Designed miniproteins, single chains, continued (2). Designs and how they scored, part 104

Each design is a single chain, and the fold is of that chain. pLDDT is the mean over its residues in the fold that is shown.

## One batch from the design tools (miniprotein)

Design m7610
Fold by ESMFold2-Fast:
Structure m7610 (fold): chain A 92 residues (1-92)
Amino acid sequence: MELEEALKEMIERAKKFREAGYDPATAILAAMRGAKTPEEVEKLREELKKRGYTDEQIKEIAKSYLQGLIDMARKLGFEEIVKELEELLKEL
């Protein structure tokens, strides 16, 4: 239950970042990294750019993390979470 709630919270944060105008990959990756505010999303984006990551590489990282979460949620029987994560993956 606690893990399922944490995943739901992360998905809601990703959606809020998308509503705030962030691209899908940045929004998803920031939410997965625990970002809670737009300022934290911007800090993560700046850090990734300083490390030399391109937008394409950020998308690949976000896809990789989402695939891992989908596999985990599926094994745990969190079918609703799997569907929501798959919808986020389709936006990448």
Scores: mean pLDDT 82

Design m7611
Fold by ESMFold2-Fast:
Structure m7611 (fold): chain A 80 residues (1-80)
Amino acid sequence: AAEEARRLGEEALRAARAGDTERALRLMKQMLEVGRESEEAREIATRYAEEVVRILAAQGDMAAAREVVRLAGELFGYAK
């Protein structure tokens, strides 16, 4: 779980830096699902999600940044 979360997180960061928002969001969804499997994977997924949000916001894509936050909230059990 933790190793898979890191791998997906690194791929999502590369996609976000390349401007491939759709790929970044897809990889983020997969990483966040893996993050639900253990506390360690959740911590890793949260750190990568925060970095992806910063990259997307810095690129001016506030809608994509908000979508990452929404997905993390849903998958980790924050209030809807």
Scores: mean pLDDT 76

Design m7612
Fold by ESMFold2-Fast:
Structure m7612 (fold): chain A 97 residues (1-97)
Amino acid sequence: GEVLRALADYLLAEVDLAEAGAPEAERQELRAEYQARIEALLARLGDPARRAELEEALREVVASLEPRAREAAEKGEDNTLALAREAARLLRQRAEE
């Protein structure tokens, strides 16, 4: 739950900063803050089975978005921000289960 929710929050914040045209320094600071938070949450898990379940959820989210990323790449389009928002929604949904 908590790790997936933190990842979703990070992705949405990164998208918001990118759309606002925020300086790279501000984006790097946000990234460092969320990385430290996620690493602290992962350290509390300690259980390999729980980590494997989180990795499975991330793999399924990535796999569901791969066809859209491939189609955009074939068309020469950059849909990175749209895919990041979709990934955040899917991660939040899984965090509630």
Scores: mean pLDDT 74

Design m7613
Fold by ESMFold2-Fast:
Structure m7613 (fold): chain A 69 residues (1-69)
Amino acid sequence: EPLSEEEKREILEREVRELEETLGIRLSEEERALDPLTQAARVQARLAREHADEPGAQRLLATYAALQA
């Protein structure tokens, strides 16, 4: 059963929040105001640049890729 767009956004929002708490990644107020998919894309870009080899970053990158499929 494919996930709805709302369910995908909820999963991405949860993963971004967990990474912010675990890795200390801080989103700006502007970034927090974005929809969860756009917010996840911005976080993904930062993780790829700064934390590509971190387990938490790899998990979010994998989740984002899976939800786009």
Scores: mean pLDDT 67

Design m7614
Fold by ESMFold2-Fast:
Structure m7614 (fold): chain A 91 residues (1-91)
Amino acid sequence: SRKARLLRQAVEAFETALRYLDENLKGAYYATEVAVDIAEQASPELAERFRKALELVKKSIETGGKYKDEAKQALREALEFARRELERVES
């Protein structure tokens, strides 16, 4: 139950990051950072995927959005992995 709760929180934080990515890039970074912190408690593999997405969001901030599409793709891939892990734990 604890792992499922943490995975649900990580999914919500990542969904928030995706929502913010187009309108509030700094907000997307903060949401991604929170998701990494939660994921580290639930799954090392998920935390690694989230850290890769976090780096791309950071590059997007530093470059005025040049890597925004790459960040969006990385966030979507990490979110899909998190959803699969959540389904596995709740089954």
Scores: mean pLDDT 81

Design m7615
Fold by ESMFold2-Fast:
Structure m7615 (fold): chain A 79 residues (1-79)
Amino acid sequence: SLSPEELAAHEARALAWLRALARSHGGSLDALPVEHLRALLEWALKERAYRTALEVARVLGDEEGARAIEEIRRQAPEL
C-alpha cells in the first residue's frame, strides 16, 4: 500500500504525464484511439491512481466508469 504522500506524488506525476502525452498527440487525449485510452484507464486502476483513472474515463466519455471510480474513492479515504 502507498502512504498518503506517496499516493499524492504518484497521482500528480501520472496527471502531468497524461497532460504531456496529450500535447504529444495534438493537444488532447481525445486524439488517441479508444483502445489506447481504455488501456490507460485499466493501467491507472491497477496502479490505484484513481484521480488519473477518472481523468481518462472523462476523456473516454465513460460515464459508468467514472461513477465506478468515484464509488471506489468513497469507500476508501480520499487525499
Scores: mean pLDDT 72

Design m7616
Fold by ESMFold2-Fast:
Structure m7616 (fold): chain A 60 residues (1-60)
Amino acid sequence: SLETQKKIEEIKKKVEEDKASAERYVREHGLSPEDRARVERTLELFIEQAKKEIEELKKK
């Protein structure tokens, strides 16, 4: 449905925004390797959750 497609697009857009935001944050703040790894780990978890949400929406 159009609604399902819109929700999938919103999730994808949020993932792209979160990736861009995390990369910008790391660059602008000159994070230590430990802090950078922490940001990357958190982003990875959000991306995995988003993938699961998209998969569930596709199954409906």
Scores: mean pLDDT 81

Design m7617
Fold by ESMFold2-Fast:
Structure m7617 (fold): chain A 70 residues (1-70)
Amino acid sequence: REEVIARLEELRERAEKAGNEELARAIDGAIQGVKAGNDPVLLLRLLRREAEELGDEETAREIAEMLSSL
């Protein structure tokens, strides 16, 4: 759980630095959801779809790797 949050915080920082405010907001929502006790698998699955729709294939791939390790 803590590892998932830490990784998402890194991805959020990269999205912010890249100017992708919409993706950064989506990642922050996922972080808050995990902290609130929601299912990390469902949140990461939704976030991967959002990253793909926003054109960030690298972030989508990293989220897929996180899903594989859960």
Scores: mean pLDDT 80

Design m7618
Fold by ESMFold2-Fast:
Structure m7618 (fold): chain A 94 residues (1-94)
Amino acid sequence: SKLEEALKELSKLGTEFEEKKKAGEVTKDDIIELMERMIEIAKEAELPEEVLEYLEKQLENAKNAKTVSEAAGVFERALLYVASVVQELVLKEK
C-alpha cells in the first residue's frame, strides 16, 4: 500500500539522518533536504492537508533555525509526528 511504502521511506530517512549525525557530518542544508523529502513522501502517500501544512511550517522552522542542533530537533519531531500519523492510518486499513 502507499501508506506501508511511506513508512518504509520514512524509516530510510530516519536511518540516513542518524548515520550522518553519528559521523558528525550533518549540516543545516542536509536537514532541509531531508525535510523536503519527508514532504514528498507525505504527498505521495496522499496524507491529509493538515499534515502537509504542518510539515511546510516545520520546513520553514528548520530554515529559520540558528543552529544545526535546532534544525535537527525540528526534523526529529516532524519525522516522529508523520510516522505516527502513517502508522495510525495503516492500522485503520487492517
Scores: mean pLDDT 86

Design m7619
Fold by ESMFold2-Fast:
Structure m7619 (fold): chain A 76 residues (1-76)
Amino acid sequence: SEEFEKDREKVIKLINKAHEAIEKGDVDTAEKYIKELQKEIERMKEKYGDDPAAQVFVEIAENELKAFKKIVEKLK
């Protein structure tokens, strides 16, 4: 659906912004985008529930979120 595509694009943009902040060594900005990413992932989980295609995307996004959290912790 168009709504799912928009939500997916929003998550991808947040992943890219978090990555850019990490590359710059801007830990504070990275943590802000990581928090926003976590909220958007939770929103998608609640909104799309039992949709298997959405679940696959959410799982990939959750793995990226976990990786970012580990990287940021090491940069502190």
Scores: mean pLDDT 87

Design m7620
Fold by ESMFold2-Fast:
Structure m7620 (fold): chain A 87 residues (1-87)
Amino acid sequence: MLEAVPVTEEMREAMREVAEENGIAPENIHVMFFYIDKSRKIDGRPVAVVTVSVLKGNKIYFDTVEEPLTEGAELVRKAVEAAVKKM
């Protein structure tokens, strides 16, 4: 079963911090999808699937991370860092 996860204040704070570390305006970072896939497990934990988009100039970078379910802020940070690495 897929369960949608709402964006929390802790997730927004993590996005702001990663944005500032990479010289990106926080408003240019969006969580497109955040789901918990309870049908799959990594290290005995449900799988979290997070897709983010990062706008820089006229280019959009996006990536999806699939990680064992941990803190939402940590997972969002990993997804943003993955997208930024494509820049």
Scores: mean pLDDT 81

Design m7621
Fold by ESMFold2-Fast:
Structure m7621 (fold): chain A 95 residues (1-95)
Amino acid sequence: MSEREKAAIKEMDAEFFKEGTRIALEKIKEGHKNGLSDEEIREQVREALERKAVDIARRIGRQYGLSPSVTERLVRIARENARYYADRFVDFMLS
């Protein structure tokens, strides 16, 4: 992995941590207001976080001038990290 790719991943992770927490809290509040089940809230949080992670990864890939193939690698990493974070965060908040 190049130093540029490493720097891109670090910035991607930092932005996702900042934005992901806010989005997850908003989705949990929205779900509770709408009378959604814990499982429905979990799914909405997971979908929202995965979508945001992909958006961040694609933007950062462009910002760092990464090739399309390297950017798609960032997207895969971002999706996996978002799913892991969503599951952990929702388990904590809904317990």
Scores: mean pLDDT 83

Design m7622
Fold by ESMFold2-Fast:
Order: C-alpha cells, then sequence, then structure tokens
Structure m7622 (fold): chain A 100 residues (1-100)
C-alpha cells in the first residue's frame, strides 16, 4: 500500500540521518538536508498543479508521498525546525490519502 511504502520511507530516512549524525559525516548530512529540500519542492509542484487544475496520477502522488515521508524521517532525526517537521508530516499524510 501507499501508506506502507511511506512508513518504510520514513523509517529509512530516520535511520540514514541517525547513522550520519553518529558518524559525524558532514557530507552525508548535507546530502540528506538536500533531500528534504527536494521533497519540499515536489510538494510545491503538487500545489501548483492543484491551483492550475492539473490532477497528478496516483503513481505520481505515491512517489511524492514517499519522498515527503523520507524527508520527514530525515528532518526528525536531524532535529530540524519543529514547524518544518509538522508541515512535512501534514503534507505526507495528505499525499498518502490522495494516492490511496
Amino acid sequence: SVEEAARRAYEEGYEEAKRALEAGDKKEIARLISRIVAAELLAIGYEIDKELGIKPSKEELAAIASALARALGIAEALGEDPARIERLRREAEELVKEAE
């Protein structure tokens, strides 16, 4: 299911970020932060499509949901701003619902 795929993406993102922090791997931490930004840009693209009346496919919605769930896991493990974390959570939940 889309929900199960999103949950796995969240768990994987969290563990990747936790390992990078424990290792002190600044290059990997920077890469993971870039993945959060990339997922946020996908969410913006979805909102633009919605405003223009473009309906993405269920497959496209599922891919965005998984990217947002992974970004949520990364953001939580890295201790990103709480408002950013809550926005990622809300957006991931919305996209999972739309993709089901």
Scores: mean pLDDT 90

Design m7623
Fold by ESMFold2-Fast:
Structure m7623 (fold): chain A 87 residues (1-87)
Amino acid sequence: SMEERIKAFNEEVSKIHKEALEKVKELVKNTKDKKELERQIEEIIRETSKRIREVGEKYNIPEDLLNMYVSLVEHELREEAEKLIKE
């Protein structure tokens, strides 16, 4: 069913998002050069978005819903990175 596919998609996206957050935290802790840190964070966001889209294609998720999830995760990753850098 569509509901079962969305549930499986959400579970995989949650894991991908959690992994991306941990990578961002590790980069902020270990990267001293601000420009290099910003470059690597954008790389994580890009790869995370790509992984989410691949999972969306696997579960045949509607494009509008998929775009919403990608945008939300990208926004949350950028917001968390900004908070961690300011601390």
Scores: mean pLDDT 87

Design m7624
Fold by ESMFold2-Fast:
Structure m7624 (fold): chain A 110 residues (1-110)
Amino acid sequence: EAEAEKLFNQGIEAIKSGNLDEAEKLFLDLLKRFPNSPFVNEARVYLIGIYILKGKRKLAIKEIEELMKEPKNSIKPYLPDIRSLQIFAKNLGLNDVAENLKKLVNYIKS
């Protein structure tokens, strides 16, 4: 668990420093090495944001689909962040990503 938390915190620091490639690598490493960690769902939310910023639409949609496989209660804490990402994707013209984020919001609310 300490290793998963360390990777998560390093990913957040990479985002704060503007290093999106490093943040992507750290969050993907967390998902691969610690798939049952309590940080997995939050790391996926950050990856969606990174992919939106990088214009990687298919990868963003894949992470949204992975979150829709999770129990609603495990992703509900991130609902405000997911709504912010929906607005952000729409403002960048990534309408397919925004529509999938809307589906995720509706899934959490159902």
Scores: mean pLDDT 90

Design m7625
Fold by ESMFold2-Fast:
Structure m7625 (fold): chain A 86 residues (1-86)
Amino acid sequence: SKIEEILRDLLAKARAEGRDTLSVEEVNEILKKYGYELVHFDRDEITLDELSALLGAIGLLEFLEKNNVPIPKELREWVESRVRKL
């Protein structure tokens, strides 16, 4: 998906730059261009570990959807509590 591609590219770039965090503002600047937004962040920064976890969760959700496997409610709620489609 486009969001999975964006998050993968953001992680790769940040890791190449030797960063351990990205600003929520810089992530949202890119995500909003593609109709997505990070939600309920009470901090100015997001860790690469948090972004990596989100990427993994989205990838799993898309894998389950493509294979017609029921998506666990907890997985969907976890993803939707962190990112939304605009």
Scores: mean pLDDT 81

Design m7626
Fold by ESMFold2-Fast:
Structure m7626 (fold): chain A 110 residues (1-110)
Amino acid sequence: MAEEKFKEGLKAYEKGDYEKAIEKFEEAIKLLEEEINSVEKPDPENIALLIESYLKRAEAYEKLGDYEKAIKDYEKAIKLIKEYLPLSNEGVKKLVDELEKKIEELKKKI
């Protein structure tokens, strides 16, 4: 269900329908958060999809010029990455560094 909503969001984003993309990513996030909070040990695939859903919703908010909402979603993605993924991994560290740099650039636009 959540993966289906995420895929629908990606299709809307590719067509430039950023409002529809945000709606679908919001639905995916809600379903994933409910699932993750309902279990003692969350599935790593659901964590990865939740992180991607926040990142894609942030990108859609950027396209609409909603920089404050984009920043909040990027910050939530960073928090999830730091909680669930090993920062000793160079790719993970690079992703966090790139997202933190993006947040600083977006803050200059507010």
Scores: mean pLDDT 88

Design m7627
Fold by ESMFold2-Fast:
Order: C-alpha cells, then sequence, then structure tokens
Structure m7627 (fold): chain A 82 residues (1-82)
C-alpha cells in the first residue's frame, strides 16, 4: 500500500542518515554528503506519500529524516570547506 511504501522509504532515509553521521564522525565528508542527499530525498518522498496515505507516522518519520538529512548535508559541506 501507499502507507507501506511511505514507511519503507522513511526507514531507509533514517538508515542513510545514520550511515551519513557515522561517515561524518570518521571525517569522510564526501560519503557523508552523498548519504545526506539520499536521506533528504527519501525523507521528502516518505513525507509526501505519508500525507497522501493519511499515515501520520510515515509523515512524521519522513519529515524527521528530511530535516536530519538537511542538517547532515550542511555539516558535511562545512567539513569539505575546512
Amino acid sequence: SLAEEARKLAEEAGRKGKEGREALEQGDYVTALELAKEALEKGKEARKLGEEAGDSDAYTMGLAAEHGGKELEEEARKGLEE
């Protein structure tokens, strides 16, 4: 279902965000940036599908992943500029 797809995307976005944070901690800013972009994209899609399905959990998880991805992207970019 649409709700199941939204939840799956939100879970994937969360995993990408976690992997990106781990890469950032290791100083791998290139990998962190790429994972941040994936987390942000999947989080946005999960939020949209969650809204369409009326699934508040999928929507909230997607929104959280989208925000986390944006924050991670900013931090990774700062690391690359150092």
Scores: mean pLDDT 86

Design m7628
Fold by ESMFold2-Fast:
Structure m7628 (fold): chain A 83 residues (1-83)
Amino acid sequence: SLQKEVEELGKQMIEALKKGDVDKAKELTDKLMELAEQAVGKDPEVIELTKKILVEALKVAPPSLVLYLVGQILRVIGLELDS
């Protein structure tokens, strides 16, 4: 399911952030956002889950990625409002 893909991808993204693999974390975040965009108007739980994952990612992010991740959180909130 789309929810399961988001959960697995989010877990990998957070682990990449914890390991300091910035390039991998950004790649995985982009894929996570693509799945959230596919869920607009179809699966609001996927959008909510994506937001929760990004908030958890923000807690372990290096300072250089904080503004990037905040931007992605705001983007997901926009997707919720359009759903």
Scores: mean pLDDT 84

Design m7629
Fold by ESMFold2-Fast:
Structure m7629 (fold): chain A 71 residues (1-71)
Amino acid sequence: ALTPRARQALAEGNYEEAAADFETEAKFWESIADVLASLPETPQTRRALENARSDAEVYRKAAEEARKLAG
């Protein structure tokens, strides 16, 4: 789901603010992935790491598209 801020920014046509919010979310999931990568490798941590990396990539792509619409 989109963050409440990103959803508001998109609804208002404020693509620059939406891009900034998506970048913040991507960095959050990247930091979660970094923490998970530092933990012992188990099936649970591996799956969580894959999910965190996937979420980070989705938000990175959303930020890039919003940035294109802004400028």
Scores: mean pLDDT 81

Design m7630
Fold by ESMFold2-Fast:
Structure m7630 (fold): chain A 76 residues (1-76)
Amino acid sequence: MDPAEIERLIAILEDESAPLEERIRAALELGKIGDPRAVRPLARVYRESTDPRLREAARRALAQMGVAEEDLPYLT
């Protein structure tokens, strides 16, 4: 996978000005790619996002990458 594509997806995921559906798509795509660089951005979105659909997308992506939910509070 192109490193620029992973960086682009992380940027969309963290962009509070981006459409919610675009951020959800970025989270799910990062989960499919499984690059460890996405773990902390996804964990941050899971902890800080107020939207339940975006939080669920981040949780599913992290689960797909093998990250336990119990470890999420410690990923900063």
Scores: mean pLDDT 78

Design m7631
Fold by ESMFold2-Fast:
Structure m7631 (fold): chain A 68 residues (1-68)
Amino acid sequence: SDGEKNAAAGKAAAEAGDGAAAASSTHEYMLLRDAQGAKEAADWAKAGGKDAAAVESAILSYQRAVEA
């Protein structure tokens, strides 16, 4: 459920008008969309010099866009 809390935070950021961060994160999500585990994708991005929070934010942004 910690993952869900972090996901909710990313969604809130995207809705708060942090579109630039959401758009940037969406690009990373497209590269990692095939990953079944968001946590694994975040760890991979972190190891590659990416921010894990950005990956989760991208996932939420994408889901939000689909839900809207």
Scores: mean pLDDT 51

Design m7632
Fold by ESMFold2-Fast:
Structure m7632 (fold): chain A 95 residues (1-95)
Amino acid sequence: MLSFEEKAEKAIELVQEMHRIIVEKGGTPETIEKVRKLMEEILEIFKDDPEVVALVRDTGEAILDALKEGNLLLAQLHLMTLQSGIFAELKRKQK
């Protein structure tokens, strides 16, 4: 089983990849599909952490909705919220 620190590290790499794709390609159908798949990978990483699953699911829907509306700034803000939330949970689990 991966430590929470290892899970957080992998998830942050996926969040950074989503940001890169959004900046390069914008809210195209191709970008939306790639972001959806990356979100599913993050959900699988945290499947045993229900509080993080809820965060990822809620922010994931918000990111995809923002991309569908062409609001790239809002999509990026939701990605930052997801990243910050993962770091907050990591800090909460560390003494």
Scores: mean pLDDT 83

Design m7633
Fold by ESMFold2-Fast:
Structure m7633 (fold): chain A 94 residues (1-94)
Amino acid sequence: SPLEEALARLEELGRAFGAAKTPEEQVAVLGEIVALAREYLAAHPDAPAALRAATERLERLYGELKADPENEAAREAAVRQVAGILTLLREELA
């Protein structure tokens, strides 16, 4: 299903984000996560409002990290936000 495919891809990207060794690699992977979440939401207008709000928060954090890749607070917030999006997608599968 599109939801199962999106979840699997986001789980892979979430692992890559956590494993990234440089701030530049973290920003690049986060950009891919944001793009995938946007693509999913564009294809699924009926997706929960919580998922849209979580994606908007992640997009703001991505903007902050693009401006300052060494921003520890924004990176930690982005890790939590990615985990939150994964939880919301898993709940939508249930």
Scores: mean pLDDT 85

Design m7634
Fold by ESMFold2-Fast:
Structure m7634 (fold): chain A 76 residues (1-76)
Amino acid sequence: SVAERAREALTRSARLVGAELLSLEVLSVEGDLVTVRVTSRTPDGKIVTETFTYDVSRLARAVAIAEENAKLNAKL
């Protein structure tokens, strides 16, 4: 489902920036647009809650590109 793809992409995105995903609530799904409420712990230990709307296909592509870039620089 679109919601499942959004959860997967956001989980991968959090991993890339060293954030811990504490909760993810899907508020609405409209085609490829997903509105989510995300609570995360940043690397500095702060807890933040924010609401975002994503195009899931664009999000998944952006995360895939960022993951490849991270692999190239993982030991610098």
Scores: mean pLDDT 78

Design m7635
Fold by ESMFold2-Fast:
Structure m7635 (fold): chain A 92 residues (1-92)
Amino acid sequence: SMSQSYRTQMYNANSSSVDQAYQMFMSMSPSDVAQGLYEGAGVSTDIVRAGMNSLIQDGSVSQTDLRRVRDSMDRSNPVSGRIVDDTINQLS
C-alpha cells in the first residue's frame, strides 16, 4: 500500500545522515514529504526538522497536510509534534 511505501522511506531517512534525509525530501513533492512524515511518526527529531525545512523551502504544502503530520507525530512524540506546529505557524 501507499502507507507501507512512505513508512519505509521515512525509516530509511531516519537511518541516514540529516543531510542525506534533507536531499531525499527535496527530491519528493511537498505532499509526499507531508505523507511520509505522517506515516513515519517514530522518526528522530532531526529528521523531522529536515522534512519540515524541505516543506518550508518548497512553499506549496497545504495546512491540512501539515496538521495531519502534527496529529500523527503527537501520538508518538510530542516534541516532534511541536516542531510541526511551529512550522505551521511560520507558513501561516
Scores: mean pLDDT 59

Design m7636
Fold by ESMFold2-Fast:
Structure m7636 (fold): chain A 86 residues (1-86)
Amino acid sequence: MTKEEWLAKLPEIEKKLEEELARAREHSSPAVVRAAEAAAELLLEGLKRLIEGKATREELLAEEKAFRAEYEPLVLPEAEAEEAAR
């Protein structure tokens, strides 16, 4: 994938992160929201480093996995409660 193709994907990734952050902001404590926002910024910085050739694809995947591992446990219990209401 070229640098241009990665740059084209950044808005989609940012949109996904904002959707998850919006959910966290509605239901979570300020400390949890700040942690999630910091993780999202780290992921976006990782993507920019990958595009510039300063990070590997494996490092990007590891950062995404770490973000999900920290972020999803904070959001999933409340998201599951919302799904139960449907």
Scores: mean pLDDT 67

Design m7637
Fold by ESMFold2-Fast:
Structure m7637 (fold): chain A 88 residues (1-88)
Amino acid sequence: EPPLELKQRVVEAAKKAEEIDEKKGALLGVALSYLLGEKRYDEVEEILELIEKEDLEGALRKALEALKKLGETDPAAAQMAEQIEKVL
């Protein structure tokens, strides 16, 4: 299971991202929740650092890289990657 602290940081970061850009923030929230569930903690922390710097496009590009790799075996990850590509 993901650490409670990391899960809370994901919720707070997603909210911050949505306050900056509602559409990009919503996509980051979905991507972070998925990556957290897949135990991709290193990628999650990198994305959280980019959101803290208010680099939402960098955060989305990092999420896209991780989701494309996971999308080779998981159609849900492939669909999320496609949605992120449409807003970049």
Scores: mean pLDDT 86

Design m7638
Fold by ESMFold2-Fast:
Formats: C-alpha cells, structure tokens, sequence
Structure m7638 (fold): chain A 87 residues (1-87)
C-alpha cells in the first residue's frame, strides 16, 4: 500500500539522518551531506505518497520523527553545514 511504502521511506530517512550524524562526528562531512540529501529525497517521496493516500496523520507523524532525529543531532549538523560550505 502507499502508506506502507511511505512508512518504509520515512524509516530509511531516519536511519540515514542518524548515519549522517555519526559520519559528521567522524569528520566525514561530504559523506554525511550526501546521506542527508538522500534522506531528504526519501522524505519528499514519502510525503507525496501519503498525500495521495490522504493520510495526513501518518504524514505529520513521519515528518515529526525526522525533525526530532535532526534536532537530537543538531550540534553535529550545525558543524557539518559550516564545514561543507567552507570547502
């Protein structure tokens, strides 16, 4: 179903955000940034599928999970942005 596919994409996006934070902590900023770009693509696709399914509640929950994951690694991502833009 569209909802099941979207949930899998959100789960993968969350995993990529966590992996990106670990890479950023290791100083692998370019690799971390690539994973964040992939996570963004997966999240956008998930939101499109949930919009088609009319499941706004699952869409809100999925977005909240990704946002919470990013915020829990805020310091790593702020340093990542600074280092990637400086290169």
Amino acid sequence: SLVEEARELVDRAVELVKQAAELAKQGKYDEAYQLLQEAERLLQRAMELLKEAGDLETAREGLARVVATVESHREAFEELVEKVEAK
Scores: mean pLDDT 84

Design m7639
Fold by ESMFold2-Fast:
Structure m7639 (fold): chain A 76 residues (1-76)
Amino acid sequence: MIDEVAVTEAMALMMLTVAHRYSEDPELAALAEAARDAIAARDYEAALAHLDKALALAPDDTVLRRARALVAELLA
């Protein structure tokens, strides 16, 4: 349902916001911000691409990995 999609989107935004605030790496922060902006614009394919690039820089980041999984669910 639309309400459940909105909740999933909000959770992805919250997790991405946490990753962005903890990251003082300018490249990682820029990718997290771009992914967050894409989620807000409902461009989930662009958000997924930005999150994949962020995970290439921080593969052990649990928050980014979970945000990526939530965005992937929004595309399913």
Scores: mean pLDDT 75

Design m7640
Fold by ESMFold2-Fast:
Structure m7640 (fold): chain A 76 residues (1-76)
Amino acid sequence: MEKARELIRKAKEALDAGDYETALKLADEALKATPEEDYFTIAEAYAVRAAAYAGLGDFESARKDYEKAKEYYEKA
């Protein structure tokens, strides 16, 4: 739990700095480190990854991750 939340924090900092490649990598690592039943943390990781994809101009991947974030927020 601590590791996944730390990765999401760093990913959000990378987004704020405009470092979309680093944000994408950290969000992907957070998704892999998050327990299956931690719906809120999974939703946050998808939302951050969606923002990173949008920053890179990949709006299709951003849309898909945004939809997953919404799904997990509804379960949280």
Scores: mean pLDDT 83

Design m7641
Fold by ESMFold2-Fast:
Structure m7641 (fold): chain A 81 residues (1-81)
Amino acid sequence: SIEEFIEELRKKVEELAKTLSEEDRKEVMEVFDKVEELIRKGELSEAIQLAVEAALRANPKVAAVLLALGSEVQSYKKKLE
């Protein structure tokens, strides 16, 4: 289900963000919350785009986590096709 995917995704992102500073973790989770809303609306392409665009503006450590987030959403979208 979409809820199970979101919960799994949150856990993966939180695990990747554990090594980040408090400020960097906050940035990652703010982007995650926006991505979650788009996933809930079925706007998977928009969710991927938001994660990638946020990564391009972020520092390298945050960017790595956000690109992983985008990749997970893309993999989920591909399974639905």
Scores: mean pLDDT 88

Design m7642
Fold by ESMFold2-Fast:
Structure m7642 (fold): chain A 59 residues (1-59)
Amino acid sequence: SSSELELRAAFNAAVELYSKSAKYSEEKSKLAEDVLNQGIALELSKKEIAKKVEEILAG
């Protein structure tokens, strides 16, 4: 769906941005991707999925 494509594009952009942070790790990226995939499967709102992904990548 267009919503899924938008979420995946936003995820890729966020990973690229946060990968330059000292707080970034491959483990955080994998956890964020798992949360993205689970959120899509559970049909959570785009806002809720984006919030959870950002909290993982930024934390």
Scores: mean pLDDT 81

Design m7643
Fold by ESMFold2-Fast:
Structure m7643 (fold): chain A 100 residues (1-100)
Amino acid sequence: SALLEEVKRLIRETQQHIFSNPDLSADELLALVEATVEQLKELAKSLSPEEIEELLRLFEELITGAYVHAADTLSPEETAALTARLQALHREFAAFAESL
């Protein structure tokens, strides 16, 4: 569907932005992921159950990529703090999606 293609495009563009900017701070990286989550929440309201499953899979790939990038570019302390916040965001988004 056109909406699922928009979801895929948004996640791909967010991943590309993260990997193209090695100087992103922990706060900037978190803010970028949070902004993407809000856009994904709006799109998710109009997706079928099967498309929501694909969205959750793609979102997990985004979170994993953000974590890997942080581990490579940030201090261990900054990485640990960001990881906890990203994990909380992941759980919140998964719960939101499962409620649809």
Scores: mean pLDDT 85

